# Designed miniproteins, single chains, continued (5), part 1

No score or structure here was measured in a lab: all are predicted.

Each design is a single chain, and the fold is of that chain. pLDDT is the mean over its residues in the fold that is shown.

## One batch from the design tools (miniprotein)

Design m16001
Fold by ESMFold2-Fast:
Structure m16001 (fold): chain A 55 residues (1-55)
Amino acid sequence: SSAEEFLREQIEKLSDEELKEYGFALIDSLSVPEASDKITERLLAKVQERLAALG
């Protein structure tokens, strides 16, 4: 879907340092109830996985 593709592109644009800085803000934004679909859950999992690998 367009929403999933948009969010995926945002995640792909993040460098490791940017992911540490913006990753939490992105997670917070994706946790908004209006966006709480399976797409959001999948994208949150990917962000969390990358953050865990870095820390």
Scores: mean pLDDT 67

Design m16002
Fold by ESMFold2-Fast:
Structure m16002 (fold): chain A 94 residues (1-94)
Amino acid sequence: SVELSAEELEEIELLLRFQAALARVLEARGLTDDPAVAAALEEAVRKIEERRDDPEIQALLRQIAAAEDLDEIEALLAQLARLLGVEELAALFA
């Protein structure tokens, strides 16, 4: 069995909450099955992993994970997309 550190567990929980918030927005917009949106999201996740030590990215991920209002989640996703340079997502949520 693999024992996770408290920090690793917190990071996993944050990512799961982020993914849940993202899924709610995609479902609300009818974009769950859009391959172009899926590709842009995969690029965003890759860039988040590459820049995991960026405090601005970590702050936005925490805000998105905590947000319950769809309009707020969309605004935060637009900010994250701009910060990551994922133009397709920035255009979608801006």
Scores: mean pLDDT 76

Design m16003
Fold by ESMFold2-Fast:
Structure m16003 (fold): chain A 95 residues (1-95)
Amino acid sequence: LSPEELEELLRRAKEHFEEGKRAFEEGDYLAAVRHYTEAIRDLLPVYVQEPTDEVKRLLAEIYRNLGEAYEALGDLESAQRYYDFAAALEAEIAA
């Protein structure tokens, strides 16, 4: 991906993340899951090509929020999986 394509994906990921947070605050946990998943899809290519601490921190935050949304839906197995993904990324930042 070009630098311009990476910047656009990062911008789009941040937009979807904000949409997810708004849905969660409104109690629409299913919509929050959808928006957070869209944010992750846009952010993963950025993480793969340019794994900066900033990108890792953002991805970890989105995974944690996705876990919270699944927990609110009663899907504790999915919630734990995303919490584990967030923790793994947070451990990478500390190194």
Scores: mean pLDDT 90

Design m16004
Fold by ESMFold2-Fast:
Structure m16004 (fold): chain A 97 residues (1-97)
Amino acid sequence: SEEEIKKELLKFIDEKINQLRDQYRALSAELAANPTPELRRKLLEVSDAIATLQKIKRLIERGELTPEKLRSLAVTPLSQELVDEIMKKIEELKKKR
């Protein structure tokens, strides 16, 4: 059902957010020990990806998620990979009806 697809998508996104938050904490600790431009860039990219996933989660909760909105949120390589994974997950969940 559409409600089951929505719940599975929200679960998938929450798992991705938790993984990225773990990465953010690890990178923040590394940056505190050894401040480099490389680590700062990685930290910012992970931070952006978390914000993007939170926005996607809100769109799903509101029933406002569209492929166009998903594509518009993919502004970094990491965000593009995450959007592609979400689109693939949506197709998989729809096929298993």
Scores: mean pLDDT 85

Design m16005
Fold by ESMFold2-Fast:
Structure m16005 (fold): chain A 81 residues (1-81)
Amino acid sequence: EIKPSDIVTYLEIRAVAETPEQQLAVRAIAKVAGFELVEELPDGTLYFSMNKRIPYSTFEKALARLREVAERVEVTRLEVE
């Protein structure tokens, strides 16, 4: 099981943000967290990736913030050491 001190080495996140305000908030949170915007779809779906070593606790805090502002947030890939 993943511990707060474990290191996230890679992730892919799919976020759904239907309103322009939600899209702006999602992008702002992702930028602060160091998540790179990979793709943006016309329906408000945003895809992010990260290939930087961060603590799992840092990832969890960023994910919680994304879930507060987006309609849906899905972690499509997560690699932890």
Scores: mean pLDDT 84

Design m16006
Fold by ESMFold2-Fast:
Structure m16006 (fold): chain A 94 residues (1-94)
Amino acid sequence: MIERLIREAEEAARELEKEGELEMAEVFRRAAEELREILRRREELEGEEVEVTGGGVKMKVRKDLGLALEVAGRAIAEGERIYREKEEREKELE
């Protein structure tokens, strides 16, 4: 799963860079780097669990998975913020 998140983040960054969305591309590149770090440290995180909350549900998951989901969530939230700021800037071009 973490390897899939890394690939998706890297692909998103590449496509955003092609579109000239350099700020958003940077967000997803950083997310991919953080996910790679979690993957490298997976053995060190073995045997640990963390509580993850989403949609009103709480679940205990492996710490590596919990950290990866947190990274993905932050990247999505930051991407949405940048997208909204871009829409506001486009409205100001008159």
Scores: mean pLDDT 73

Design m16007
Fold by ESMFold2-Fast:
Structure m16007 (fold): chain A 68 residues (1-68)
Amino acid sequence: DAAAYLEKAIAALEAGDYVTALAYLGKGREAAADNPEVVAYLDEADEAFTDPAAAKAYLERALALAKA
C-alpha cells in the first residue's frame, strides 16, 4: 500500500540512498493516485529532492495523510 512504500522511501532517504528513495516515492504515488492530497505532497517531495531535509518533510506529511 502507499504507506508501506512511503516508509521505505523515507528509510532510503535517511540512509542516503536517493535512487531507492525516488523509486519508492514513485510506487507510493501510484498507490496513492486516488488521494490528491497525498499526491500533492509527493510531487513537492520529488521537486525538493535537491534538499533532502525538505523532501523528507514532504514525504512525512504524505505518509501521515496516507495513514489517516
Scores: mean pLDDT 83

Design m16008
Fold by ESMFold2-Fast:
Structure m16008 (fold): chain A 88 residues (1-88)
Amino acid sequence: DELDQMLRRLAKLMKIDVQKLYEVVDEVLKELGISREEFIEALKKLEERSRKERKGVNLEEFAKLSLEEQKELLLKMVSEILGRPVPK
């Protein structure tokens, strides 16, 4: 599954548990009302950005966040990539 592979790579890069990332992704999809395909496209863009940047994402900060805070941050990042406003 392409999404599973991408989430495992992101979890490894961010040093977080992949199961937590799955939970966060489900909530982000629900809150943004986006398709699985749109989310996969956003993740590909985030992965490209991470490879281009020397520092990548703030790994230490992200790892310290609660599940709810990780969801909020991922929601913001995906919204920015897709050019959509963050829902309330």
Scores: mean pLDDT 68

Design m16009
Fold by ESMFold2-Fast:
Structure m16009 (fold): chain A 69 residues (1-69)
Amino acid sequence: SMDERLRELLKNAVEAAKNNDLSKLGLQISEIVRLARLKPRDVTILSKLILDPDVSVDEVYDTLKRLLK
């Protein structure tokens, strides 16, 4: 199901953020934003990493963990 695919993407994104793997994280976030009906705030936070590679991943990591619940 799409919910199972989204959960897998969120798990992979959390792991990538934890490992500071920005290339993998960016790829997972692009797919999550495409598939998930996210709140505007969450889209803004996740998209910031794609637009600014020097940004801290901490806020992105916290947002991904919250969405995984």
Scores: mean pLDDT 75

Design m16010
Fold by ESMFold2-Fast:
Structure m16010 (fold): chain A 87 residues (1-87)
Amino acid sequence: SANLERIKALFEEAKRAAEAGDLETMKALLLEMSRLAPSEEVKELLDKAGAALYLAYQHRQAGDDATAAALWETAERLFERALELLE
C-alpha cells in the first residue's frame, strides 16, 4: 500500500537524520510517520520505535555506543512489528 511504502521511507529517513545528528529533521519525520498510522496498535509500535531511535541518538551523542546499538536494534524490531500489522 502507499501508506506502507511512505511509513518505510519515513523511518529510513529518520534513521539517516539520527546518524547525521539532525535531531529536528528526525523528530519531524517520526511525527509524520506516527500521523500515517492506520490504527492505534500500529501507532503505539511506531511511537515506541521512534522513542527507541531518539534514545539511541542520545546515547550515541554521549559516547555510549553499546547502549546506542541495542536501542537502535530495539527501534528496528518495534518497526518490523508495526509493518506486520500493516499487511
Scores: mean pLDDT 87

Design m16011
Fold by ESMFold2-Fast:
Structure m16011 (fold): chain A 105 residues (1-105)
Amino acid sequence: SFDELVAEARRLLAESTLSPAAKQAYGGLLELLTSLYEEYKDDPEMQKWVEEMVEALIEGIRNQESIAEVLERLRELAEKMPDEEAKQIVLRALDRLEALAAARA
């Protein structure tokens, strides 16, 4: 289930050796994705895309990837989203996280 997927992502994030900044960025993305999943509960296609993005986050956390590496893959997934409004919401969130990461570099 989506709730199990999010719980697994949060567990992996808590157990990870990622930097505090990376954990904050991953946590922010998880909150955004859970909000979008609930917003689009009547749109199974959109919910499927949100699930794929959470799976991409899980792989990034599991592989101890930098936030830049994960953001690039999420951007590729977002560009393929069928709903333009949701796509723009995700892309803007990714832009904000990228700017935050750059400001801390």
Scores: mean pLDDT 79

Design m16012
Fold by ESMFold2-Fast:
Formats: sequence, structure tokens, C-alpha cells
Structure m16012 (fold): chain A 72 residues (1-72)
Amino acid sequence: PQPATLAEVVEAIGELIKKNNGKATLEQILDVAREVGATPEIIEEVKRIAEKAKDENGYITPEQFAKALAEP
């Protein structure tokens, strides 16, 4: 089995957010990244993106996640 790419992890996170009424926590996002087989490097990148995307209540929406992913 090959490690999951960032694109595959982003797809899985999108599915998680849809199942969770349009938002997810940082921990839920990182758990999904680990479950789909992301490498430590990809997990670190996802964590960086998610921390930038989270709102004041600790939730991450698809719009904020996509924006953070597009901004280096």
C-alpha cells in the first residue's frame, strides 16, 4: 500500500466535515489524516493548514480549510 497523498487526505477531511454538520475540530482532522495513511510530513502540513483555518470556537469549515490550503 502506498502512503496517502495530500490530495487524498484533503478529500477525506472534506467527507468528515460533511458528516459532522459542516465543521470539524483539529483533532478530528488529524485523526482522519492518520487513519487514511498520511506520512508524518503530510500530517504536519495538514496540522499547519488546520490551525490557520480554525475559528475562535476551535471548528474548521470547508471554506476556511480550502482558503488556508491555498495560502502558503
Scores: mean pLDDT 79

Design m16013
Fold by ESMFold2-Fast:
Structure m16013 (fold): chain A 79 residues (1-79)
Amino acid sequence: SKLEELIKELEKLGYEKIAEEVRKLEKEGRKDTALEIAEYILENPNLSEKEKERIVVNARIADALREVADELDEELRRR
């Protein structure tokens, strides 16, 4: 799959911690978030280690907030 190819590229570049976080997101059912993180980091080779970690953390926070918003929207649509 596209995600598996991106994970392999991250591992090839030595970004093992990022690759593991992307795999974890896929296992959690957050495949779109995993794809977004992997693509963004691969497209931005000048990112520092701290910036890469911040991207992962921020994406996880954004995904969690989106889940809450989606739950509220579904509840409102049932009315």
Scores: mean pLDDT 79

Design m16014
Fold by ESMFold2-Fast:
Structure m16014 (fold): chain A 98 residues (1-98)
Amino acid sequence: MISELKEAFRILAGAARNFKLETTANYFEALSDRSDKALELFLQNEVDDLEAFEKDLQELVEVAKTGSKEDFIEALLELAALLEDDVLLKLVENDRQK
């Protein structure tokens, strides 16, 4: 459900902020604030396999709750690569270098 994805993005934004990945946190907050229709369009355009994406997102949420900063960064970079999301990749890399 779209509401479950928005909640996942809120959790990821909170974890990113706790790890001082501020631009990455802002990215996930922006995703959680999208309208249901805008988020559906994002998923349709950016996600080839919705089931695989939901599974990977749930694994990332678990890492956000239980893992180290480095584990979280690695999981974010893997998600960015799977989505071919150059914006997310650059945000995570820039936040990591600070």
Scores: mean pLDDT 77

Design m16015
Fold by ESMFold2-Fast:
Structure m16015 (fold): chain A 79 residues (1-79)
Amino acid sequence: LKEEAEKLIKEGEKLEAQKNYIASGDKFERAGDLYEKLEDYKKAAEMYRRAAESYKKGGNDEKAQAMLEKAAEMEEKVR
């Protein structure tokens, strides 16, 4: 799971560099989902925020907002 999440982050960063923002957001969202399963809520929140930024740059404001809501939920669990 952790290695899979790290691979997804690298794929997302590569897609972001290529300005393929929607696909980049999808990779960061999937990485966040894996960190959530690992109960690494800090990393999950970080990945959901990166997904939100990528979705916003790609013009998908609805997915960006959904990712910000997931990030806030994960941040609440860090306590």
Scores: mean pLDDT 85

Design m16016
Fold by ESMFold2-Fast:
Structure m16016 (fold): chain A 89 residues (1-89)
Amino acid sequence: SSSEKKKLEEQIEKEINEALKLMVIGILNSEKRRLQAKLPSADPQTQQQLQQKIALLDQAIEKLRTSPPTSENVLKILKELEAGLQQID
C-alpha cells in the first residue's frame, strides 16, 4: 500500500507539472497576442521593440514545449525571458 501511494503521488505530480507547463504556454501566447495587437498603431521604434519582445516570447514558448515539465525548467525559462524583456525596455 505504501508503494501504491508513492506511485499515485508520482503520477499526480507529473500531471500537475504538465498542466502547469501548458497553462504558462497559454499565458505567454496571450501576452504575445496582446503585443501583436499594438503593432499596427505603433511608431517604427515601438514596432521594433514589440517585434523583439514577440520573438523572445516565441523562443520561451518553444523552450517550454521542448523541455521536461518541471517547475525548475519553467522558472529558468521565465527568468531568461524576463532578463531579455528588460534589455529591450
Scores: mean pLDDT 86

Design m16017
Fold by ESMFold2-Fast:
Structure m16017 (fold): chain A 74 residues (1-74)
Amino acid sequence: MEYSVEIREVRRRGDEVEWEVTVTGKGMTPAHLGVAAMRGISALRKEAGEILSVRTEVASPEEVVVRALARVAR
């Protein structure tokens, strides 16, 4: 299964950053959706500092969105 991962900074307020990671794949089964969510979280962990909150959402059968609030390291 091929996944496309896009990470985006949605908003920055002081030392807090809202991140959005979009993971796309065609013909995802429920198992593939779980893997897509994990890949999104992994990408976020590499980019974000301290993660304060994480939310995952299945936007469509081909798209999983991971939204997080993180605090940048000083």
Scores: mean pLDDT 76

Design m16018
Fold by ESMFold2-Fast:
Order: sequence, then structure tokens, then C-alpha cells
Structure m16018 (fold): chain A 100 residues (1-100)
Amino acid sequence: SEALAEAERNLEALIEEYGMSEEEKELLRRMLERLAAGDVVGAALAQARATRLVLERLRKDPARAAEAEEWEAQLPEALRELLTRLGLSEEQQAEVLAAL
């Protein structure tokens, strides 16, 4: 899929820009693997965990702490809207939000 190849390139660009750790990269790799397998819940969980690690790291950088706080404040609602559109149950949504 052209869309999948574009998503992978965009992910690589974000990894480079934010200087993601090997642990964060591994979680994003698991997200892509689960998406390819059709495991939407597993993909969403991996994405939430990767996002949490990135936010924790950005909060430790004084130049980016304010940006991280603004992003963290918006994430739960944005994620809930996305998970609803993907057809996840209320229980599945709660599991993914708890991982964030």
C-alpha cells in the first residue's frame, strides 16, 4: 500500500526529529507489525505506549516541556475520537487510554 509506505516514511522522519530511543522505535515497529496483521487494538496499544515514552522524554527537556504538556493535555480526547472511528469497544478504548 502506498499509504503504508508513506506512513512508514513519516514515522522515520518523526523518529529522527524527536531523537527517539531504541525502546520507542521498537514500540512503533510493533504498531506497524500489528496494523499489517489487522490487530487494530494491539496497534493502538503500541502507539499509546510509544507516545507516553516520547512525552516523558520531552518533559525532561526544558526547551520542549511546555510543548509536551500541551500535547499530553490534548491526547486523551483526540485518541478517544480516533478509537471510536476505528470501531473499538468502550472496554478496548479504556485499555488503550490506560496505556497512554
Scores: mean pLDDT 72

Design m16019
Fold by ESMFold2-Fast:
Structure m16019 (fold): chain A 98 residues (1-98)
Amino acid sequence: KEELEEALKKAKKNSFERWKLALQLYVLDPDNPEKRAEAERALTGLLIAANSPDPEVRQEAGDVLEEVARWSAEQGKEDLAMAFADTYRTVTGRRVEL
């Protein structure tokens, strides 16, 4: 029983890593329609995770959004950084320092 719960947590963590990479790739090439589509799927997954009954899952979703927002600002992509920061604020009620 506990082994199944650990497997589910591991699978969810792998999804967060993939979603982070999809968003970062989109930030580097925002005019690419394939990267945009993958980023939209990643963002949808993060929004679902942010509304999870599991507080660990909600925290990881928030952490990914915050990391991508800050990283986007570091890449000079201020509009995208603000968009991710606004999403983070909507799902967590907290602000990201950019």
Scores: mean pLDDT 79

Design m16020
Fold by ESMFold2-Fast:
Structure m16020 (fold): chain A 83 residues (1-83)
Amino acid sequence: MVPDITVRQLSDEQIRRLLEAAGLDPSKLTEPQSKRLPLEVLKEIIPDIKPNDLYTGQVGDKVVSVFVDPDTKEGLVMLRPRP
């Protein structure tokens, strides 16, 4: 419950690659969407990705976030409107 999670900023290039890999289009997004990607795919985009870190970035009026589940070997990519 205590957040010992480091928040790290994604680059514009990493955001683009994540959205392409997840099949998420920020220009067509009207509601929050999420997609699971294998850790191997995420490591191609974020080579130093760690399960204890939250990765986030802004693309236009949307926010992308990535969290890695170490148990499943998958990451969750979320795309949502900025609140």
Scores: mean pLDDT 74

Design m16021
Fold by ESMFold2-Fast:
Structure m16021 (fold): chain A 98 residues (1-98)
Amino acid sequence: SLRAQVEEERERVIEEAKKLKPEEIEEIRERSRKIAEEAERNWEEAVEAIAAAPAEERRRGALILEALAEIAREVLGEERLAEVLRRLAALFREFAAR
C-alpha cells in the first residue's frame, strides 16, 4: 500500500540520517529549524494550508514530519525542534483522518 511504502521511506530516512556527514547534518538542522520557525510564526496559515491539501499528501506529510522529528531528537539532539515538528505531524495526521 502507499502507506506501507511511505513508512518504509520514513524508516530509510532515519537510518540514512544516522550515517550522514557533519555538513549534511547541519543542512538538515537548518532546513528543519526553518520549517519549524515558519510554522510557529504562521501557525494559522499552516493549519489552513494543511487542511486544504489532498488527503494523500497530508498522510505523506505526517510521516515525513514524524521522521524529521525523530532525526531532530535522535541525531541532532534538538528536543525543542523535535517537539515543533511532532506538533506539525499531529496536524497532518488529524486532517488526514478526515
Scores: mean pLDDT 70

Design m16022
Fold by ESMFold2-Fast:
Structure m16022 (fold): chain A 114 residues (1-114)
Amino acid sequence: MTKRFLASVIYVDKEGVIRVFSREVEVSSGEEAALAQVALAEEVKKELEKQGIKVELRNVNGIPLFVDDAPEEVVKEAEKLAEKLGELQQKLLTTNNEEEQEKILEEMKELVKK
């Protein structure tokens, strides 16, 4: 059976704004979820490169985090967000209850809202 999954990438810009890029996909395995995550990260990287933005790539709990000369305090906040999103992604992949999946997706969507 397929599961709904929210692929997520975090970008912290030079102005100290945390931006989250997300894509909802249906996946049948953790491997497909990982591929969706990588695909979104590559798209975000290419868009930033088109704008002449050079970023440092970090990976926090499976979530790609791109940093562009941001204040360390904001980067730490983005790392905490990545930890939480990664935990929710793992929880989403391990649950077999459709109501629980919907709750996790709603929580993730609330976290990426802004």
Scores: mean pLDDT 83

Design m16023
Fold by ESMFold2-Fast:
Structure m16023 (fold): chain A 57 residues (1-57)
Amino acid sequence: RVEEVRRRVEEGRARIPEALALAKQNGHYDGTTPEQLERMLIGGLAAAYGIPEEALR
């Protein structure tokens, strides 16, 4: 279970640069950093699966 969630974190992390580039291109970029998006991703997945964030990092 934890390994599946870690895989999802890695997949999401790989998509962050593309998502930020698209947001900047479309004028929807709000200044959120890649590090902030990664923390939100980890927190969201941890909460959704009932796993402590420490287990994902």
Scores: mean pLDDT 74

Design m16024
Fold by ESMFold2-Fast:
Formats: C-alpha cells, sequence, structure tokens
Structure m16024 (fold): chain A 81 residues (1-81)
C-alpha cells in the first residue's frame, strides 16, 4: 500500500537524515495527490538504493540529503506553476 511504502521509505531515510528533515518530506508529500506521492516515493526508493551502493557512509548521507532536497525543490516548483 501507499502507507506501507511511505513508512518503509521514512524508516530507511531516518538512518541518514534528521527527524526534522523526514518530517518536512512527509509534509511535502501530504500536499500531493496519491498518484504523485507514489511516484515520488518510488523515486526516493531508487535514490536510497543508489546511495546504499556507495562504500562511504558520509557519501551515502550526502547523496541522500541532496536527493531529498532536489525532490522537494522540484515538487515545490511544479506546484508553484
Amino acid sequence: SLEDKLAEVEARLSEYLSQEEVDRLRAALARLPPEEQERVLNALARHIDDAESLPDPAARRRALRNAVQLVLAEEAERQAA
């Protein structure tokens, strides 16, 4: 389900990001219709998989933080149009 997918993505991101960053992502996703939420969650899951392939934990954290910020910025711009 969408709720299960959200919970799994939030749990995985919580290993790398602060609770404030995760809460901001959740709030941004809540503004989207369900189909767009699923699309964004699928994209984030791919970014997590890609970042976890990196050998350096610091590099993984930077990659995921950058990916989340990029996703949030792109969705904000799309909604502002």
Scores: mean pLDDT 80

Design m16025
Fold by ESMFold2-Fast:
Structure m16025 (fold): chain A 108 residues (1-108)
Amino acid sequence: MKEIADVIARAELLGREDLAKQARALHDFYLLPNNKEALKRLAEVLGLTDEEIQRLLEMSVEERKAFIDEQIAELKKQVDEWEKENKVVLTPEERARYERLRDIEAMG
């Protein structure tokens, strides 16, 4: 949960709405793994095929957690690479905003 919230907050702060949407879809699926609407949003955001969706539904709890962890690690890598390429340096005020956004996402 905390790692997903961190990625969402960072992506929003950087204006990377695409990455924020992917992280939120993964978070919704993590919290609501039997919710068809959450699965549909995840599939649309990640571009999953019907076969991949069916595979996710047939996964054990441990396999689903591993899948989510792998996807979040990939999103974190993309955020880290974008920050490095754009030489992003947060001011103390921007860091405080990021920490507040991260905490809000972790609570929801």
Scores: mean pLDDT 74

Design m16026
Fold by ESMFold2-Fast:
Structure m16026 (fold): chain A 84 residues (1-84)
Amino acid sequence: MEKAEELYKKGKYKEAGELYEEEALRLEGEKRFREAAEYYRKAAEAYEKAGDIRSAVAAYIRAVGAEFMGTLPEETQEKFATKL
């Protein structure tokens, strides 16, 4: 499977957005919230270029949430991420 960046360069923006979102979700599960936020922003940009405004908006909201979580102490991140 092609990397999300290569799909983006080839104009396969929707597929690139989906792969960026999957990577962001994986990073979020590992509590790597700053990196997750970066990938959610990449997904949002890819969805915008694909004309999928709904997915782009959802990805931007997730990016803001992950960015905020990344500013919190690890214990607080655990409390908010688990079962919420």
Scores: mean pLDDT 77

Design m16027
Fold by ESMFold2-Fast:
Structure m16027 (fold): chain A 85 residues (1-85)
Amino acid sequence: SALVEHFTGLMDRVFEEGMARAEELVKKGDKKGALFELEITKGLLRIVLGVARLVVEDPADLARIEAHYDRLMAQIDAKIAEIKA
């Protein structure tokens, strides 16, 4: 589905950019900045999912987008836990 590819692709770009910025901040010793960047990234992913829920009419396509969102959110939460350790 073009909508699945669009929303998952947009989520991937948001995720990859946020993760890269957080890693750069950790390398510079700015753990608080890294955590803030990851929380912004989570917020942006929630907005993308919210839009998908409004426009994606096929329940199977929406379920694929939601499963992708859940995987990305779990990876961000794991990175937050790593930075806090």
Scores: mean pLDDT 92

Design m16028
Fold by ESMFold2-Fast:
Structure m16028 (fold): chain A 59 residues (1-59)
Amino acid sequence: RADAIAKLIASGVTDLELISKAAGGLDEAQKAALAELIARYRAGEVDPRDLLAEVARIL
């Protein structure tokens, strides 16, 4: 689950509904946290190697 989300974000996917579908459903707090993570990752504030761990912390 976290691996699938991390791969989507690493591939440049920013669509939270598509990510939510791949994850088997996300609540609004998880979507908000993932949106923040995606923004930070795109800004270069998150190392790609840490992306899986960051996603796992949100789930």
Scores: mean pLDDT 79

Design m16029
Fold by ESMFold2-Fast:
Structure m16029 (fold): chain A 76 residues (1-76)
Amino acid sequence: MVLELTREQREVVLEDLKQLFPEETADLTLADVERMDPETFGELVTEMLEAQHRQDLEALLEEARELIEELKRARA
């Protein structure tokens, strides 16, 4: 499926990616995204979303550990 993305649509996606992955997308500009083939752009978005899924899981595990420690402290 070829995504016929306008400049404005690519800009919105880029802003979302920069918000979710500020460090990984720091050097990525709108001009870079506009010059990407739709396929390449789709692959980049997929890769970033997969990375976020892994980070979300790791964050949830860390949050669970903190909650367990807080519960242990509350019992003391």
Scores: mean pLDDT 68

Design m16030
Fold by ESMFold2-Fast:
Structure m16030 (fold): chain A 90 residues (1-90)
Amino acid sequence: VSEETLLKRLNSITKKQFSPGDAKRVESEFKSLLSNARKNLSEEEFTTFLNEVDTVLKKTENTPVSANDLIRDLEVIDGVHVLKKAVKKV
């Protein structure tokens, strides 16, 4: 899954489920998470991250959630990858 594909899917979800203000907030947080993942993860880890994000977005397309819940789900993915990286450094 590509970053562009995920952004298009997110835009579809935000337009369908959220107010313009919540849509902007979710998109801003999402872009921040992608930027941080690109800086902190290897190419392989980043691909895994994108696949996990894609799973969350597909779930959200079928089961409407609040903007806060979607942001929380995305932050959990970022947090897990940060913790895995810390464990590897022992």
Scores: mean pLDDT 74

Design m16031
Fold by ESMFold2-Fast:
Structure m16031 (fold): chain A 70 residues (1-70)
Amino acid sequence: MAEKKIAYIKEVLEKTKKLFDEQIKRLNEMAKQATPEEQAELDELIEGIRKTLEQVEKFYEKMIEYAKKQ
């Protein structure tokens, strides 16, 4: 029974992507009001979040493929 597991993984991934997108959006709004030094730190944080999301997405894609093979 792979379908329920795949559906659950996809649901968690979509919720996770939405949370990351909302966080990046808020950090970008904060950057508009920040000093140049604060903006540099926020840019590094945003880049870190984007890279983490890529890793999370790849992990979930791999888990979906594993579920399909069961």
Scores: mean pLDDT 82

Design m16032
Fold by ESMFold2-Fast:
Structure m16032 (fold): chain A 92 residues (1-92)
Amino acid sequence: SGAEALRRAARALEEAAEAVRAGDFEAMERALAEAQEALDRAVAAGALSDEDIREILALLEEAGRALAAGDREAAAEALRRAAALLRELAAR
């Protein structure tokens, strides 16, 4: 279901945030790949509006910019904010 895909994406982004904070970039890449697959399923299921997609992408871009700057705490926070949004959407 769309809600299950959203919950899986949220869990994967939470795992990515923990990996980023730990400096485990291999675990981060695996978790982000899982998040992308789950997000693709959520989009296919109609579980995300265009506005939701835009908000999630903005948070992921914020995480990417923080990583490029070497700010692991800011990157982890952006990923956790994206996960929290996905969990809220899954509860609807």
Scores: mean pLDDT 89

Design m16033
Fold by ESMFold2-Fast:
Structure m16033 (fold): chain A 97 residues (1-97)
Amino acid sequence: STRIDVSARVFKDGKLVGKGSAVADEETAVEAGLEAALKALEEAGLTPTEEEIEALRAAAEEAVKEALAGGVGGTGHAEVELEIDGVKVTVVIGAVV
């Protein structure tokens, strides 16, 4: 199976406030990317809504698809802007094959 490294970083006002990462395979990478993003948001003290979780899942899927399309050494990134309890943050989800 193809190894995929997934990561998530949460930025507030350009400052890194949370991060998460996981090692996955092709079948688990989207779920692992979402889990990394949720852990990064938890570290930042932020709780996303159900709708925001769906947006994060879509971003994880996009990042993983982009990385896989590049083959070995492929990379993918997707960004989501969220406003949680009046706090504006950018979540960056990355994948590397």
Scores: mean pLDDT 87

Design m16034
Fold by ESMFold2-Fast:
Structure m16034 (fold): chain A 99 residues (1-99)
Amino acid sequence: MFLVELPDGTVLALVWVRYRPGEDLVEAVKRSLLEEFPDDELARKAAENIKPENISVVGLVGPDGKWVDATGVSGKELQERADEIPEGSELLVLVEAKA
């Protein structure tokens, strides 16, 4: 995982998110950012400014450990297919937010 600030002030983060059925994706990503980067000012600012459109899904690992590529799937599309995501799945998401 990584958390970096780009020269234009954009915060870019790659985060593992433990997804729970019925949980809001934005809230799950915010929680995971703060858990992975505790006491980090960039993580806090990114979490405060994150919007659904700032989230891109890279892929997921189900409870069986299998990788499923989801490059190009938006956070909205993933939310619409939430019932297809097994409990205990881990999502790899890319966050692009202005800090």
Scores: mean pLDDT 74

